# Designs tried in a protein design run: designed miniproteins, single chains, continued (5). Part 43

Each design is a single chain, and the fold is of that chain. pLDDT is the mean over its residues in the fold that is shown.

## One batch from the design tools (miniprotein)

Design m17485
Fold by ESMFold2-Fast:
Structure m17485 (fold): chain A 73 residues (1-73)
Amino acid sequence: SEVRQLIIQLIAAKLQLIGLEIDLDQLETQLATETDPVERARLEARIKDIRQQIADLQQQIAQLEQQIAQLES
C-alpha cells in the first residue's frame, strides 16, 4: 500500500537522522577540546554541514508525516 511505503521511508529517514545526531554530538565534543585554530575551523565547517543535513532531513520527515496523516484521514 502507499501508506506502507511512506511508513518505510519515514523509518529510514528517522534512522538516518539518529545517525547524523550522533555524528554531530561527536564533532561538538571534539571541537570543545580542540586548540588548533585550523582544526577548529575544519570542525566548525563540518558541524555546519551536518546541521544543514539534519535540517533538510527534518523537513523531509515532516513532509512524509503530513502525507501519511492525509492518507489516514
Scores: mean pLDDT 90

Design m17486
Fold by ESMFold2-Fast:
Structure m17486 (fold): chain A 77 residues (1-77)
Amino acid sequence: AIEELKKALKAVEEKKLEEAVKLLRELYLKKPSPELEEALFHTSAALVYEKAGDKEAAEYHRKLAIEALKKALKKEE
């Protein structure tokens, strides 16, 4: 769980949003949590906005996804 969360966080930070969505979806299906739901929502939104060319909205949602993932990691500690 912790290592998979760290991998998802790294993917979001590196702007590998399609990989991040896949990883977060797999994590959410195994162990749903509000923090993972928030991270998945914002990472998915960031991907949608990036594909639409809205870089500002994509960056906003990416930052929120990173915050949610950091909260999820702290909860596993």
Scores: mean pLDDT 85

Design m17487
Fold by ESMFold2-Fast:
Structure m17487 (fold): chain A 75 residues (1-75)
Amino acid sequence: SEKEKKKKAVQLVEEEILEKTIEILGLDEKQKEELRKRAEEGLKTISEEEIDERYERLEKNSDEELVQKIRKKLE
């Protein structure tokens, strides 16, 4: 469904940004696990309205290369 596709896209972008952030900051495995868990919990409690807003913001404010990469992963 469209809703599931948008939620998946938001999740993939947040995971990509999280992984880049972890790499840049040189975080240890415990810190990585905590951040990933926090991101997953956020997505579980997020409303449909918030998912739509994040998806729209993702398309408008994210780097074009990142948006294209995520769209390809959703295919």
Scores: mean pLDDT 71

Design m17488
Fold by ESMFold2-Fast:
Structure m17488 (fold): chain A 80 residues (1-80)
Amino acid sequence: SRSEQIRNFENYDEEEKREFILQVAKELIANAPSLEALDKLEAEIEELYKQGLLTEEQKEELMAEIERKREELAKLPDRP
């Protein structure tokens, strides 16, 4: 559950937190249903980077995945 994930996150060290955030972000991007969802994820990733919860390299990786997913969604019909 989300509350369980949040509780575990608070007990992680900085490296564990970054790895956890990276994996969750990648999963959310892969499963994003719309361009609007990707816009929200992009904003959240920028905020996590500003908070030091993502490295510059991890942020760039996630931004590249968002761009790829945006291209896929733009070529396919949106779900209603």
Scores: mean pLDDT 75

Design m17489
Fold by ESMFold2-Fast:
Structure m17489 (fold): chain A 98 residues (1-98)
Amino acid sequence: SMLEEEVEKAKQEVIELARKLGLEELAEAIEEFFERFKNDDPNQLLELSKLLLEVIPKIKSEEEEKELVKILKESKSVSEALINIGTWDAFRRIKEHL
């Protein structure tokens, strides 16, 4: 499936970005997450990949990396991860203006 190939490419881009930024624990958590949910909706996995590509470059501390790792490890579905990462990014943006 072309969509499955797009998911694999997007996954690799996200993992490579995390590693390039020295976020090794996050890179491992992303790889484990995509393996856990590999049979889930590929459109949701692509949406998650796009969200991760937007938020990963904005991580400023090991504490923020650990928060994102925890969300990925504790999420029970791709939808839950999308909601929780989106919520985390929203609160991070609010904190930057305080």
Scores: mean pLDDT 87

Design m17490
Fold by ESMFold2-Fast:
Structure m17490 (fold): chain A 93 residues (1-93)
Amino acid sequence: SKEKIEALEEIIKKILEALKSIDKKDTKPIEDAIEYVKKLRKQGKISQKFADQIISLLKKAIDYVKKGDLQKAVNLLIGAALIAIGEILDLEL
């Protein structure tokens, strides 16, 4: 549905904002993305399985930012975005 696609697009936008600030070692954009995913799950706009998967990747990205492993953090954020893109494609097919 359009509402589910818009929710997934907004998750992707928040992940892209986190990627733009990754070199500053700021975890706040990633934490904001996690809280947004939790909000969408409470509203029933995304599945629990999808929410848990994205939140797990984003939490691991925070851990790697804190450790200074920015490449692993970037890879996890890209992975989360690709999973969200896959969900959009599944809704269109």
Scores: mean pLDDT 87

Design m17491
Fold by ESMFold2-Fast:
Structure m17491 (fold): chain A 94 residues (1-94)
Amino acid sequence: SMEELQKLREELERLRKRIENAETDDEFEEILREIERLIDRAVEMRSIPLLRELLKLISELLKKLDEKKASRSLILRAIGQAIRIIGAIIDIER
């Protein structure tokens, strides 16, 4: 359980860096697919509806990125919030 949360945090941190550096449609599509996979993993976890909702929000924002440059900042902020929440959950459960 804790190891799964640590992996999720690590994967989100990697995705955050990739989003920040991505500029092509292909790169954004790949990141979107990875976020969708993370959402699937989060859904299988017994805990954390809030994390799942944040991952869904990030996925939705990525789909709208081409229309709004500002939504990139929102996506990065949302991923940062998810990482922070995972960290807090790890701290509370340990």
Scores: mean pLDDT 68

Design m17492
Fold by ESMFold2-Fast:
Structure m17492 (fold): chain A 87 residues (1-87)
Amino acid sequence: MEEKKREILLFLYEHWDEIDKDKDGYISLRELGTFIYENFEKLPPILRTVEGQDLLMELLKEIDKDKDLKISKEELEEKLKELGIEI
């Protein structure tokens, strides 16, 4: 389970600049949804499954501490470090 969470969040971190079109340091759920839809074939296998999509949504809710339906790069980095990934 943790390995799947790491894979999902690391993928978002590695593709941050592609998802954050406005370069404001935040990703909205709308921007993320658009990126996933447009890049579906490039997604890691886990994100192409219903289980992986559900897990992604749960992780985003955990990261979105302000409940504003957007995440900052810093919040994503903190979650990755919590899961044992050095960045």
Scores: mean pLDDT 75

Design m17493
Fold by ESMFold2-Fast:
Structure m17493 (fold): chain A 80 residues (1-80)
Amino acid sequence: DKKKKLLELLKKFEEELERMRKELRDAPEDVKRAAQRRFNYRLLATLLGVPVSTVRSLSDEEREELAARVEEEIEKILEE
């Protein structure tokens, strides 16, 4: 159940990321980076169950630590 829900969520974000990259293919690099950063914040916020504003208020180090912990949790769920 948890594994299926997680896989469905990850698939939705993967499809959104692919669509975003396709739409921004010819955009300036700063626009691409800003879009990727917003996507990363929203993905992390969704996985943590918090508002995007919470993730945006964190330091880069805090975001990296949370992302690493979320990856470990995802791996554990997927190994089930």
Scores: mean pLDDT 80

Design m17494
Fold by ESMFold2-Fast:
Structure m17494 (fold): chain A 76 residues (1-76)
Amino acid sequence: PLPPVDESRFPPAFVSALREALARAGLPEAEYHRALAAMERISAQNPDLPLTFSAQLVLSSLPLSEADRRALLALL
């Protein structure tokens, strides 16, 4: 089981935009929580790397448009 997600670790604009992008892609709320948990886990395992590294890995595994991924990464 993944540890509980703390949304305050991420910029509010990123959290809002990620929810909207996933909803546009037709994904359930559970995917939003899984994506944040995965980003937090990867970031914790790679403390010397920026959050954009973890976000790039997780967002590339989701059925999002290239434009949505680029916009989300720009918010970090």
Scores: mean pLDDT 79

Design m17495
Fold by ESMFold2-Fast:
Structure m17495 (fold): chain A 57 residues (1-57)
Amino acid sequence: GKHGRLAARYADEGNYEEAARYANEGSKGTATPEQVKKAVDGTKAAEDAADRGLDAP
């Protein structure tokens, strides 16, 4: 949805406060900016680890 796209854009810019706000606004959730940052960082770390670490390049 529209709120999800705005949340994703702000997270991509490193603005996790606005990202959490838009995510929560669309679903009445209670995610914190810290939780949003951990989810984004976890996804990036997993992708980097999979590309570089999995099956040892």
Scores: mean pLDDT 68

Design m17496
Fold by ESMFold2-Fast:
Structure m17496 (fold): chain A 68 residues (1-68)
Amino acid sequence: SAALEAQLRRRIAGLRRAQEEFGLDTSPAIALAEEILANLDSPELPARLAAFDRQAREIERQGVRAHL
């Protein structure tokens, strides 16, 4: 889905900004999102999306809003 790809790219950009500006370890979440974008036809897509959402939520709990 083009909408899913656009959403993931925006979230990756937000995570990179959080890493650059606040020194947060966002690399695992970014790597997972990039793997999702490379493998949108994967049977693991739902599980990978759930894992990405959990990692992004954990970064948010560390006091940073990665994207608006």
Scores: mean pLDDT 79

Design m17497
Fold by ESMFold2-Fast:
Structure m17497 (fold): chain A 76 residues (1-76)
Amino acid sequence: VVNPDVIKQMLDLLDDSIKQVSNNQDSGRRTLYQLMMMTGTLSDDDKNVIMKAISFPNDKDLLDKARSILTQILNS
């Protein structure tokens, strides 16, 4: 069972990373690495969706899937 505080932190990091990368800020890369390290606690399927969204932050469908998965885990 994943701690809900960890999932909230992952959602915050995902949102911050997407904003920073979209603004061409180097800090977005560090936030991506932090988020990647936290995904090790998730299932491989959930991890792959989040990792793909991180790799392609302009793909709104992937971003929406990643946020949906984290939100579902938080609400479970």
Scores: mean pLDDT 72

Design m17498
Fold by ESMFold2-Fast:
Structure m17498 (fold): chain A 94 residues (1-94)
Amino acid sequence: VEEAKKLLKEGEKKFKEGDYTEGAKLAAEAASLAAKEAMKRGEDVGKAIGYALAGIGDAISAELYEKRGDTEKAKESAQGAIDAARAAIELAEG
């Protein structure tokens, strides 16, 4: 859980700096790591996988929107990745 929290904190910092692609990627990594820990603890596998996939999808969306110059949609997607990471960490903590 601590490694996922560290990745999310780094992602949130990048998000605040306006680096939505990097922020979203770090959040997606945090979501995937937390989801893996939640599954190892016997938590809901469907929820864990759902949060990991949501983070990955939002990170891909953030990068694509940023490349297209759609900063507002890139920011929205990056926020989605951060929210998915928070949910996965909460699930992993019980």
Scores: mean pLDDT 86

Design m17499
Fold by ESMFold2-Fast:
Structure m17499 (fold): chain A 61 residues (1-61)
Amino acid sequence: MMLKVTPEMAEKIDKALKEKFPNVSVSVENGELIIKAENMNGDEVHEALVLASELLKELAA
């Protein structure tokens, strides 16, 4: 199923991720969710991606 991400969905995900990962930024380009992580290790990046994917599934349901 092709899910088009809206700016409103990205804003909600950005707020949730920043509560746990303050160095994360979330944006939307061409309906795709773009996640950028600065000064984070691989484990923190992985956790942020998992949380973002779960939030996106919840918002899409």
Scores: mean pLDDT 76

Design m17500
Fold by ESMFold2-Fast:
Structure m17500 (fold): chain A 62 residues (1-62)
Amino acid sequence: SGLEEAEARGQAVWEKIKKLESSPDEKGKEMRELVKKLKENADDPVVSAEAAKKIAALIKEA
């Protein structure tokens, strides 16, 4: 049951990322750049963790 709740939370976060990423404003541009950085540096745990933290902060501001 804990896994199902974590999965639902992940889906909600992903939907927020997608919505911000599709925005034409500065926050949308920043989200697109962070998602790109996360994908390009998936093999680097330090860089990917930093990008993920910035994404989480941007979601909280929205």
Scores: mean pLDDT 75

Design m17501
Fold by ESMFold2-Fast:
Structure m17501 (fold): chain A 70 residues (1-70)
Amino acid sequence: SRSDDLHELLEHIAALVKEAREAGVPEEEVARLAQRLMAVLNEGLAAGQSKEAILARIDAVYAEAMAEAA
């Protein structure tokens, strides 16, 4: 359901934010990452994208942010 899809996407973002924090990324960068991932989620939902498409974009943005933080 749409509610289940939203819950999974939010849980995934929360897990990625937690991983970044545990990896020692500064809190300011973690906050920016959270904002970027939430923007991807909101844009994808507004555009009517599938859960799979939104998830793939979230993962891509996370990978880019973690490469920048390294």
Scores: mean pLDDT 85

Design m17502
Fold by ESMFold2-Fast:
Structure m17502 (fold): chain A 57 residues (1-57)
Amino acid sequence: SAQEEFDRQFVQELDKNSSFQKVTEMMSSAVSDDQGEILGKQLMDKGNQLKEELLKS
């Protein structure tokens, strides 16, 4: 599904040392999109978790 594909790509980009700013922009855009409401929430949750991990390191 599109959600799973986007999720995998998003996490993969982060795992490949993507910029923190890109993650934030993707989350903001996804949350604003009605089509990506569920995806946006999932992205926000993952982004917050990754942000905490990044700050801890």
Scores: mean pLDDT 62

Design m17503
Fold by ESMFold2-Fast:
Structure m17503 (fold): chain A 87 residues (1-87)
Amino acid sequence: KPSIEEIEKLKLTVEEAVKLFEKKDLKGLEELLEKFLKETPEELKEYVERLAKKILDYIKENPNASKEEAQKKFNELLQEVLDEIYK
């Protein structure tokens, strides 16, 4: 299983993604997710890739979503991935 540090990085990255979406900085958000994926250990890459893709797909489908809607969705996607990692 991944280290506590890797899980903490994942949570912090999702929090930063919400902040970038609130600012409508889609380029910064894509760059953040790309960088995080490159720094992710091999055993977690598949989970992180799927999470990043789902976040980016949500943003593309819902460009006018509120911060509250985006935060809720990003946290739901994060929790789904964490549940798979821990189980």
Scores: mean pLDDT 80

Design m17504
Fold by ESMFold2-Fast:
Structure m17504 (fold): chain A 56 residues (1-56)
Amino acid sequence: SIDDIKKQIDDQIAKLREAFEGKLSREEGLSAMANIKTLLEQLGQLSKEDALPEVP
């Protein structure tokens, strides 16, 4: 479901943050980035009605 994908994205963002804080390895951070990219692509394919996440 869309909500399941959103939860997975949030989990991966948390891992990426932990990697930047030195709590996880750099490799785990890079893996989280790749997973976020894949999950965002899947979410886009579902054409959800929610607004796009704020991107700097």
Scores: mean pLDDT 74

Design m17505
Fold by ESMFold2-Fast:
Structure m17505 (fold): chain A 94 residues (1-94)
Amino acid sequence: ATSVTRTEVKSKVGTGTASATLSAPVGTLITGVAQGIVMPKGEAPKILAQSDPQITRQVATTATVTYTGTVTVEVDELPPHDLVLVAIVQLQAA
């Protein structure tokens, strides 16, 4: 499962949160990955800054698993045009 959230960047540091849910049998290995990228709003992807990927692995204790990732991305300088932080969370069963 994949979830994507867009947040406007108004300072040199942007923060975004996204959540993905997956149904899997109890005892299944679940891998979550969260990453943020900053790009110009409304344009083809031009990555201006990105976070290191956050990788989480867990064993499913319930039939539905939710992973919430919060990512922070810092840009060297704020350009005069609109920017967006895209938070991407991917959740997969092994």
Scores: mean pLDDT 77

Design m17506
Fold by ESMFold2-Fast:
Structure m17506 (fold): chain A 85 residues (1-85)
Amino acid sequence: SKIDEEAYKAMVELMNKSGELLKAVIEKAPVSEIQKLVDEVKEAIRKLDEIMKKTTNEQLKKSMEFNRKAAQSAIDMAEAYIAKA
């Protein structure tokens, strides 16, 4: 369905943004860059949450929940790094 396609795309966007955030933290990017990436990941989570309410595909829902939790962990790591800077 179109909803499942949108959900899959939102999940892939979240995975990509979370990966960019983790890379920036590992490479010790400027705090301003890491903060921008945190905001982008938070927006991707918001988009995922909106589409997740509309999908009925149970496997896709489980995959979205898993990736949402992984993204939140990336945010938590980044925010801990910023707090030490």
Scores: mean pLDDT 87

Design m17507
Fold by ESMFold2-Fast:
Structure m17507 (fold): chain A 55 residues (1-55)
Amino acid sequence: MLVVVPGEEEIIARAREELAAMQEDRQKYNLPDEEVQRRLGERLLEIQRKAAEEA
């Protein structure tokens, strides 16, 4: 029923670090939350794609 992907843990770990960096950028540049979410989404996609290629 549940599908486990070995790369998911790595994706989550990297996404967590990217989120922290984006939060700092948000404060530094006074970016609205929606801009941060949009950029974070692109980073998550990049991390996912990289992990999927190595899977």
Scores: mean pLDDT 68

Design m17508
Fold by ESMFold2-Fast:
Structure m17508 (fold): chain A 81 residues (1-81)
Amino acid sequence: YEKALEAARYALRLSGRFLVEYALNEGARGLSKYLGVSKDDARQAFVAGLKKLNELLQTHSLDEALEEAARYAVEEALKLK
């Protein structure tokens, strides 16, 4: 669980137009590896985390938004099991 959160936090901090696919692959790989979910389910959960991050950034600091979005991505991945 904690290693999955760490991987999600790392991937969500990646930025840049050309790095979007790389961030998606890194986030999906981390969630799949540490939670035992499929890569497709992990990718879906990480996309949900990215959407949550954008939502939270309107009302939260960057660090608070990243922590909540990372937790949300992990919980969404666990629901897809």
Scores: mean pLDDT 75

Design m17509
Fold by ESMFold2-Fast:
Structure m17509 (fold): chain A 87 residues (1-87)
Amino acid sequence: SSVEAARKMQEELHRQSLQDDLKSYDDNAEELKNKIAELEERTKKLVAQDPAKSGEVKADAEKQIKTYEEQLKKVLNKRKEIQSKLS
């Protein structure tokens, strides 16, 4: 029936919306992981260039990494919530 076809289309649109959200959170998680990796690599390079400032450079990096890790945790939690809706 036309009513069942409309309902099926609406369910498919809802599923597509959730898949788009899931992809967005996956992309955000990957970006945050890359930012952490880049920051760790940059910190390593800066420490090698000026060992006398290693304590300051590491402390600043740890603060930024912690912020990214907290953001990543939130993104992964939202991803898990959306994934459960698609199951």
Scores: mean pLDDT 87

Design m17510
Fold by ESMFold2-Fast:
Structure m17510 (fold): chain A 91 residues (1-91)
Amino acid sequence: MVKEFEKLLEELFTTPDPAKGKELQEKVWKLLAELLGVSVEELRDLNFVPDKETQEKIKKVEEKLSPLAEAGADIKELMVKAVEVLLEEKE
């Protein structure tokens, strides 16, 4: 899963094709939604209130990502770390 997600992010950030970039972005959102146990529509909704289990997962992701973001990690590094944290919480 992590290695597959990392490949999707590499293609997303390196592709010069906007249409392919949009398709890759949708795949990234679907994988994140599956890991959080929500729909892509819910994940995109600014007014979405996740359940307690999803909120706890998000909090753990934020706690792990905050030091990396403060240290200047790029969005790709933060996204990979978020998936790693979510997978650790599952198993």
Scores: mean pLDDT 72

Design m17511
Fold by ESMFold2-Fast:
Structure m17511 (fold): chain A 56 residues (1-56)
Amino acid sequence: MEEFRKKLEEEIEEGMRLIERGVELTIKAHEAGLDLSKITSAAALEAMKAELAALE
């Protein structure tokens, strides 16, 4: 029982980390002037990632 609780807690923490990463990417994209509301395809998402990588 305890191991399942630990597993669930770790999954929650991992989820929070992914959310924080998503927020960081959103902030960087916004600072770069990228309009996230225009991302309507996988190709557009990949293009945004490439632009963010170029900014670093």
Scores: mean pLDDT 67

Design m17512
Fold by ESMFold2-Fast:
Structure m17512 (fold): chain A 87 residues (1-87)
Amino acid sequence: SFAEELLAAAKRSIEEAARLYLEYLIEYLGLEPEERERLREALERRARGENVQEALDELEELVLSSEEKFEKFKELAERIEKELKAL
């Protein structure tokens, strides 16, 4: 499951787990090319030593501009939480 893959990544590196989670969000939300590019830039800034929370905050701002994407984001977050609690 994704939760198992995420946990395995976290054992290696918290940053790897965070990157995997963000990539999953991008695929699940079906971001438009311009939205994906903005998120890519946020991830590049994280790679320069900025924390993962900033990249997540920028993604949240992107999905808040769309009711449908915001609903998908919440559903995904709840699903991930349930899978992680099952481990």
Scores: mean pLDDT 65

Design m17513
Fold by ESMFold2-Fast:
Structure m17513 (fold): chain A 89 residues (1-89)
Amino acid sequence: SVSDLVKETLEKLDKFKQQLQGIIDKAKELNDEEVVKEAEEALQQIQNDKQTIQSNPDDVKLMVLLFTRNSLELAGVQAQFDIAVKKKE
């Protein structure tokens, strides 16, 4: 059902939040303020987009768009973090 798809999408976004929190914690250990700020901004964006999806549960196109954008943003933050880790070695 659409409700099941919404639930699964929100659960996946919560997994993205967990991954971003891990990046924040590790970036703080590295004193990399830029990565911390980018990851915190991405985390806030996920929270905002979760609210939008919950408010518009029948808008499947919007849900897919927001999920895809957050997936790409997470990939970008992860790449920045990976580069930062290599530079600190």
Scores: mean pLDDT 90

Design m17514
Fold by ESMFold2-Fast:
Structure m17514 (fold): chain A 81 residues (1-81)
Amino acid sequence: EEADKLLKEAEAEYQRTVDEARRLYDEGMRKAIELATEGKIDEARKVAQETEARVQSLLAEGEARYDEMVKKAEELRKKNE
């Protein structure tokens, strides 16, 4: 039923969020390394910090969304049973 489907979709969406966070992390860290190699150490550090913050924010948003979907699924199950 809808509740079970929502739970499976919540898992899939969270996994996609993790995959997105991984791509953002890899891209940002690669850019930071390139800047460091060019001697732009301060700029590299800023890019690394910004990348970490973006990844943490994305994961936190994904976790919050997952939690809300799980809560909604439980409410749907309780209302229908």
Scores: mean pLDDT 84

Design m17515
Fold by ESMFold2-Fast:
Structure m17515 (fold): chain A 78 residues (1-78)
Amino acid sequence: MSMEEAVERMRPYAEELGRRNPDRPPEELMREVMDRLIEEGDEVTRRAARLALAAAEAGTLSEEQRREAEELERLDRE
């Protein structure tokens, strides 16, 4: 399962979470969606979701996280 495919599968869940939780900030809801991708996804999806959460929380990627992003892009293409 690709990262893109996993994101598309989670889109209806993210929309339902937003509808049920209008008082929760979108950033918190996005984190919950990513946490579920980590729990239910394959290795590549879990790594990608963790990286996305780290980037969102820090507003930038560290050198190690950039290397991880490059590796995940390579794995997703293959």
Scores: mean pLDDT 69

Design m17516
Fold by ESMFold2-Fast:
Order: structure tokens, then sequence, then C-alpha cells
Structure m17516 (fold): chain A 101 residues (1-101)
């Protein structure tokens, strides 16, 4: 569930979080990551961050495949990773899907 994935990110268990994220939202594995080819993926944290950014650049694909709950989780993960660029992009493109925290 989303809470389990968020707790794994909070515990810095990024590889396990990434695995469960892709298992829960399999549509994410079909995203075109070529625009982010130069984004670092040397660590599990960087791999998770790249996936989050890839979903934010392809929001309609994520919503159509995995639904709006995938966006709420992406938003929360982006905030935890301190990806202020990804968080700002989500708020700009989809203000209706931003959860008030």
Amino acid sequence: NDEEILNLVKEKKYEEALKKFLEQYPGLSKLDTSPLANYPTDTPEEKLARLVLATLFQPKVVIEIDGPEAFKLIYKIAKLLRDYTGLYLLEFLFPEYVVEV
C-alpha cells in the first residue's frame, strides 16, 4: 500500500521502496525515461528520484494507467526526497491533484 512505500522512503530503504512502488503501480515501468537519460542512477535513491521525475513529466500516462492515487504517492515521495523541482512541477501542472499537507 502507499503508506508502506512512504515508510520505506522515510527509512531510506530506497531499493525496497522502488520495488514495491513498481509492483503496486506497474504502469510506471512503461514510462519513457529517455528525456531523463542523463539523470544519475548510481544509487537506489537516484533511481527512485528518476522514476518520480519521469512520472511527473508524463502525468496523463500515469493517471490513465495507474490512476490519481499514483500522483498522490509521487507528490509525497518527491517531498520526502527534497526534489523541490519535481514538487513545483506537479503543483504547476496538476493543482487539483496536490494534497494539502
Scores: mean pLDDT 69

Design m17517
Fold by ESMFold2-Fast:
Structure m17517 (fold): chain A 89 residues (1-89)
Amino acid sequence: SLEEEARRIIEELEELIKELEERVATETNPAMKADLETEIELLKETIKRLEEAIASGDEKEIEREILLARLTIMSATGTIVVAERAAAK
């Protein structure tokens, strides 16, 4: 169901937040640390939006928030890849 898919996405977002929090803990550059912390807050807001969509029972709203959440996951994953490449220099 759409609700089950949305809940799986929430689990993916929670795992991504954990990965970003671990990166924040080892980050020595204050500006990069702030950027990572901002990304974490955006992911947390995405979880809230998905939970609200599930609570609404509106399938169109759930579908829309699932799409937006998937785009947010792709963006955050891209940021992690960029950060990893920067750390290798």
Scores: mean pLDDT 83

Design m17518
Fold by ESMFold2-Fast:
Structure m17518 (fold): chain A 65 residues (1-65)
Amino acid sequence: MQEEIDREVEEALLLIQYAISKKALERGDFSDADKDIETFKRLKEARPELQEEADELISKVEAAK
């Protein structure tokens, strides 16, 4: 069941990274723009229900470049 545990850990880490990136954007911090975009892309693949929010955040990061 290591495969199942690894999946749960990866998903939890992705959600944590998403929260950090979202907070950074709220503060106007775009220093890790490429990493934030990658995080949002991974999030919308793992959580299709968050696709619209993730796409909006990606657009904000891209516009800030």
Scores: mean pLDDT 75

Design m17519
Fold by ESMFold2-Fast:
Structure m17519 (fold): chain A 79 residues (1-79)
Amino acid sequence: EEEEKQKKKELLLQAFRAAMTSAGHTADSIINRRKAEAALKAGDEETAKELFKKAEEHEKEGEEYSKEALKLIKELDEL
């Protein structure tokens, strides 16, 4: 049963890492949206457009890592 406990610990650590990576992408999305808004206020529409695109990319990455974390947590719960 030591092997089962080790496997559960590994899954938990993987789930935690995925959740932390998701949180990081969510933070980057928010930061890039704020920078885009500041660029728009300054009249720099080109920079704003690029920053909004970056924010959207980070949002999608964060969502994928969030799904991975939930999947790993479900696998852990089913063990």
Scores: mean pLDDT 86

Design m17520
Fold by ESMFold2-Fast:
Structure m17520 (fold): chain A 70 residues (1-70)
Amino acid sequence: APSLREQLQAVESEFFRRLAEAAGVEVSEEQIANPTMALVMELASRVPREVLLELHREYRRRVLEVLEAA
């Protein structure tokens, strides 16, 4: 089974992938695996507040699921 760190990293990468998709910006797998603060702020600036809120709620839910199963 993947480690707790690997599972949390996968959840974070999925969040950034969905953020980029919502922003309509194409990003590389390298950028998704290790996003810069500048990229995160750029993507967030292109996404409506309500969509950002939904993405953050989903991210928190998935983090809790991983932690509760550990």
Scores: mean pLDDT 82

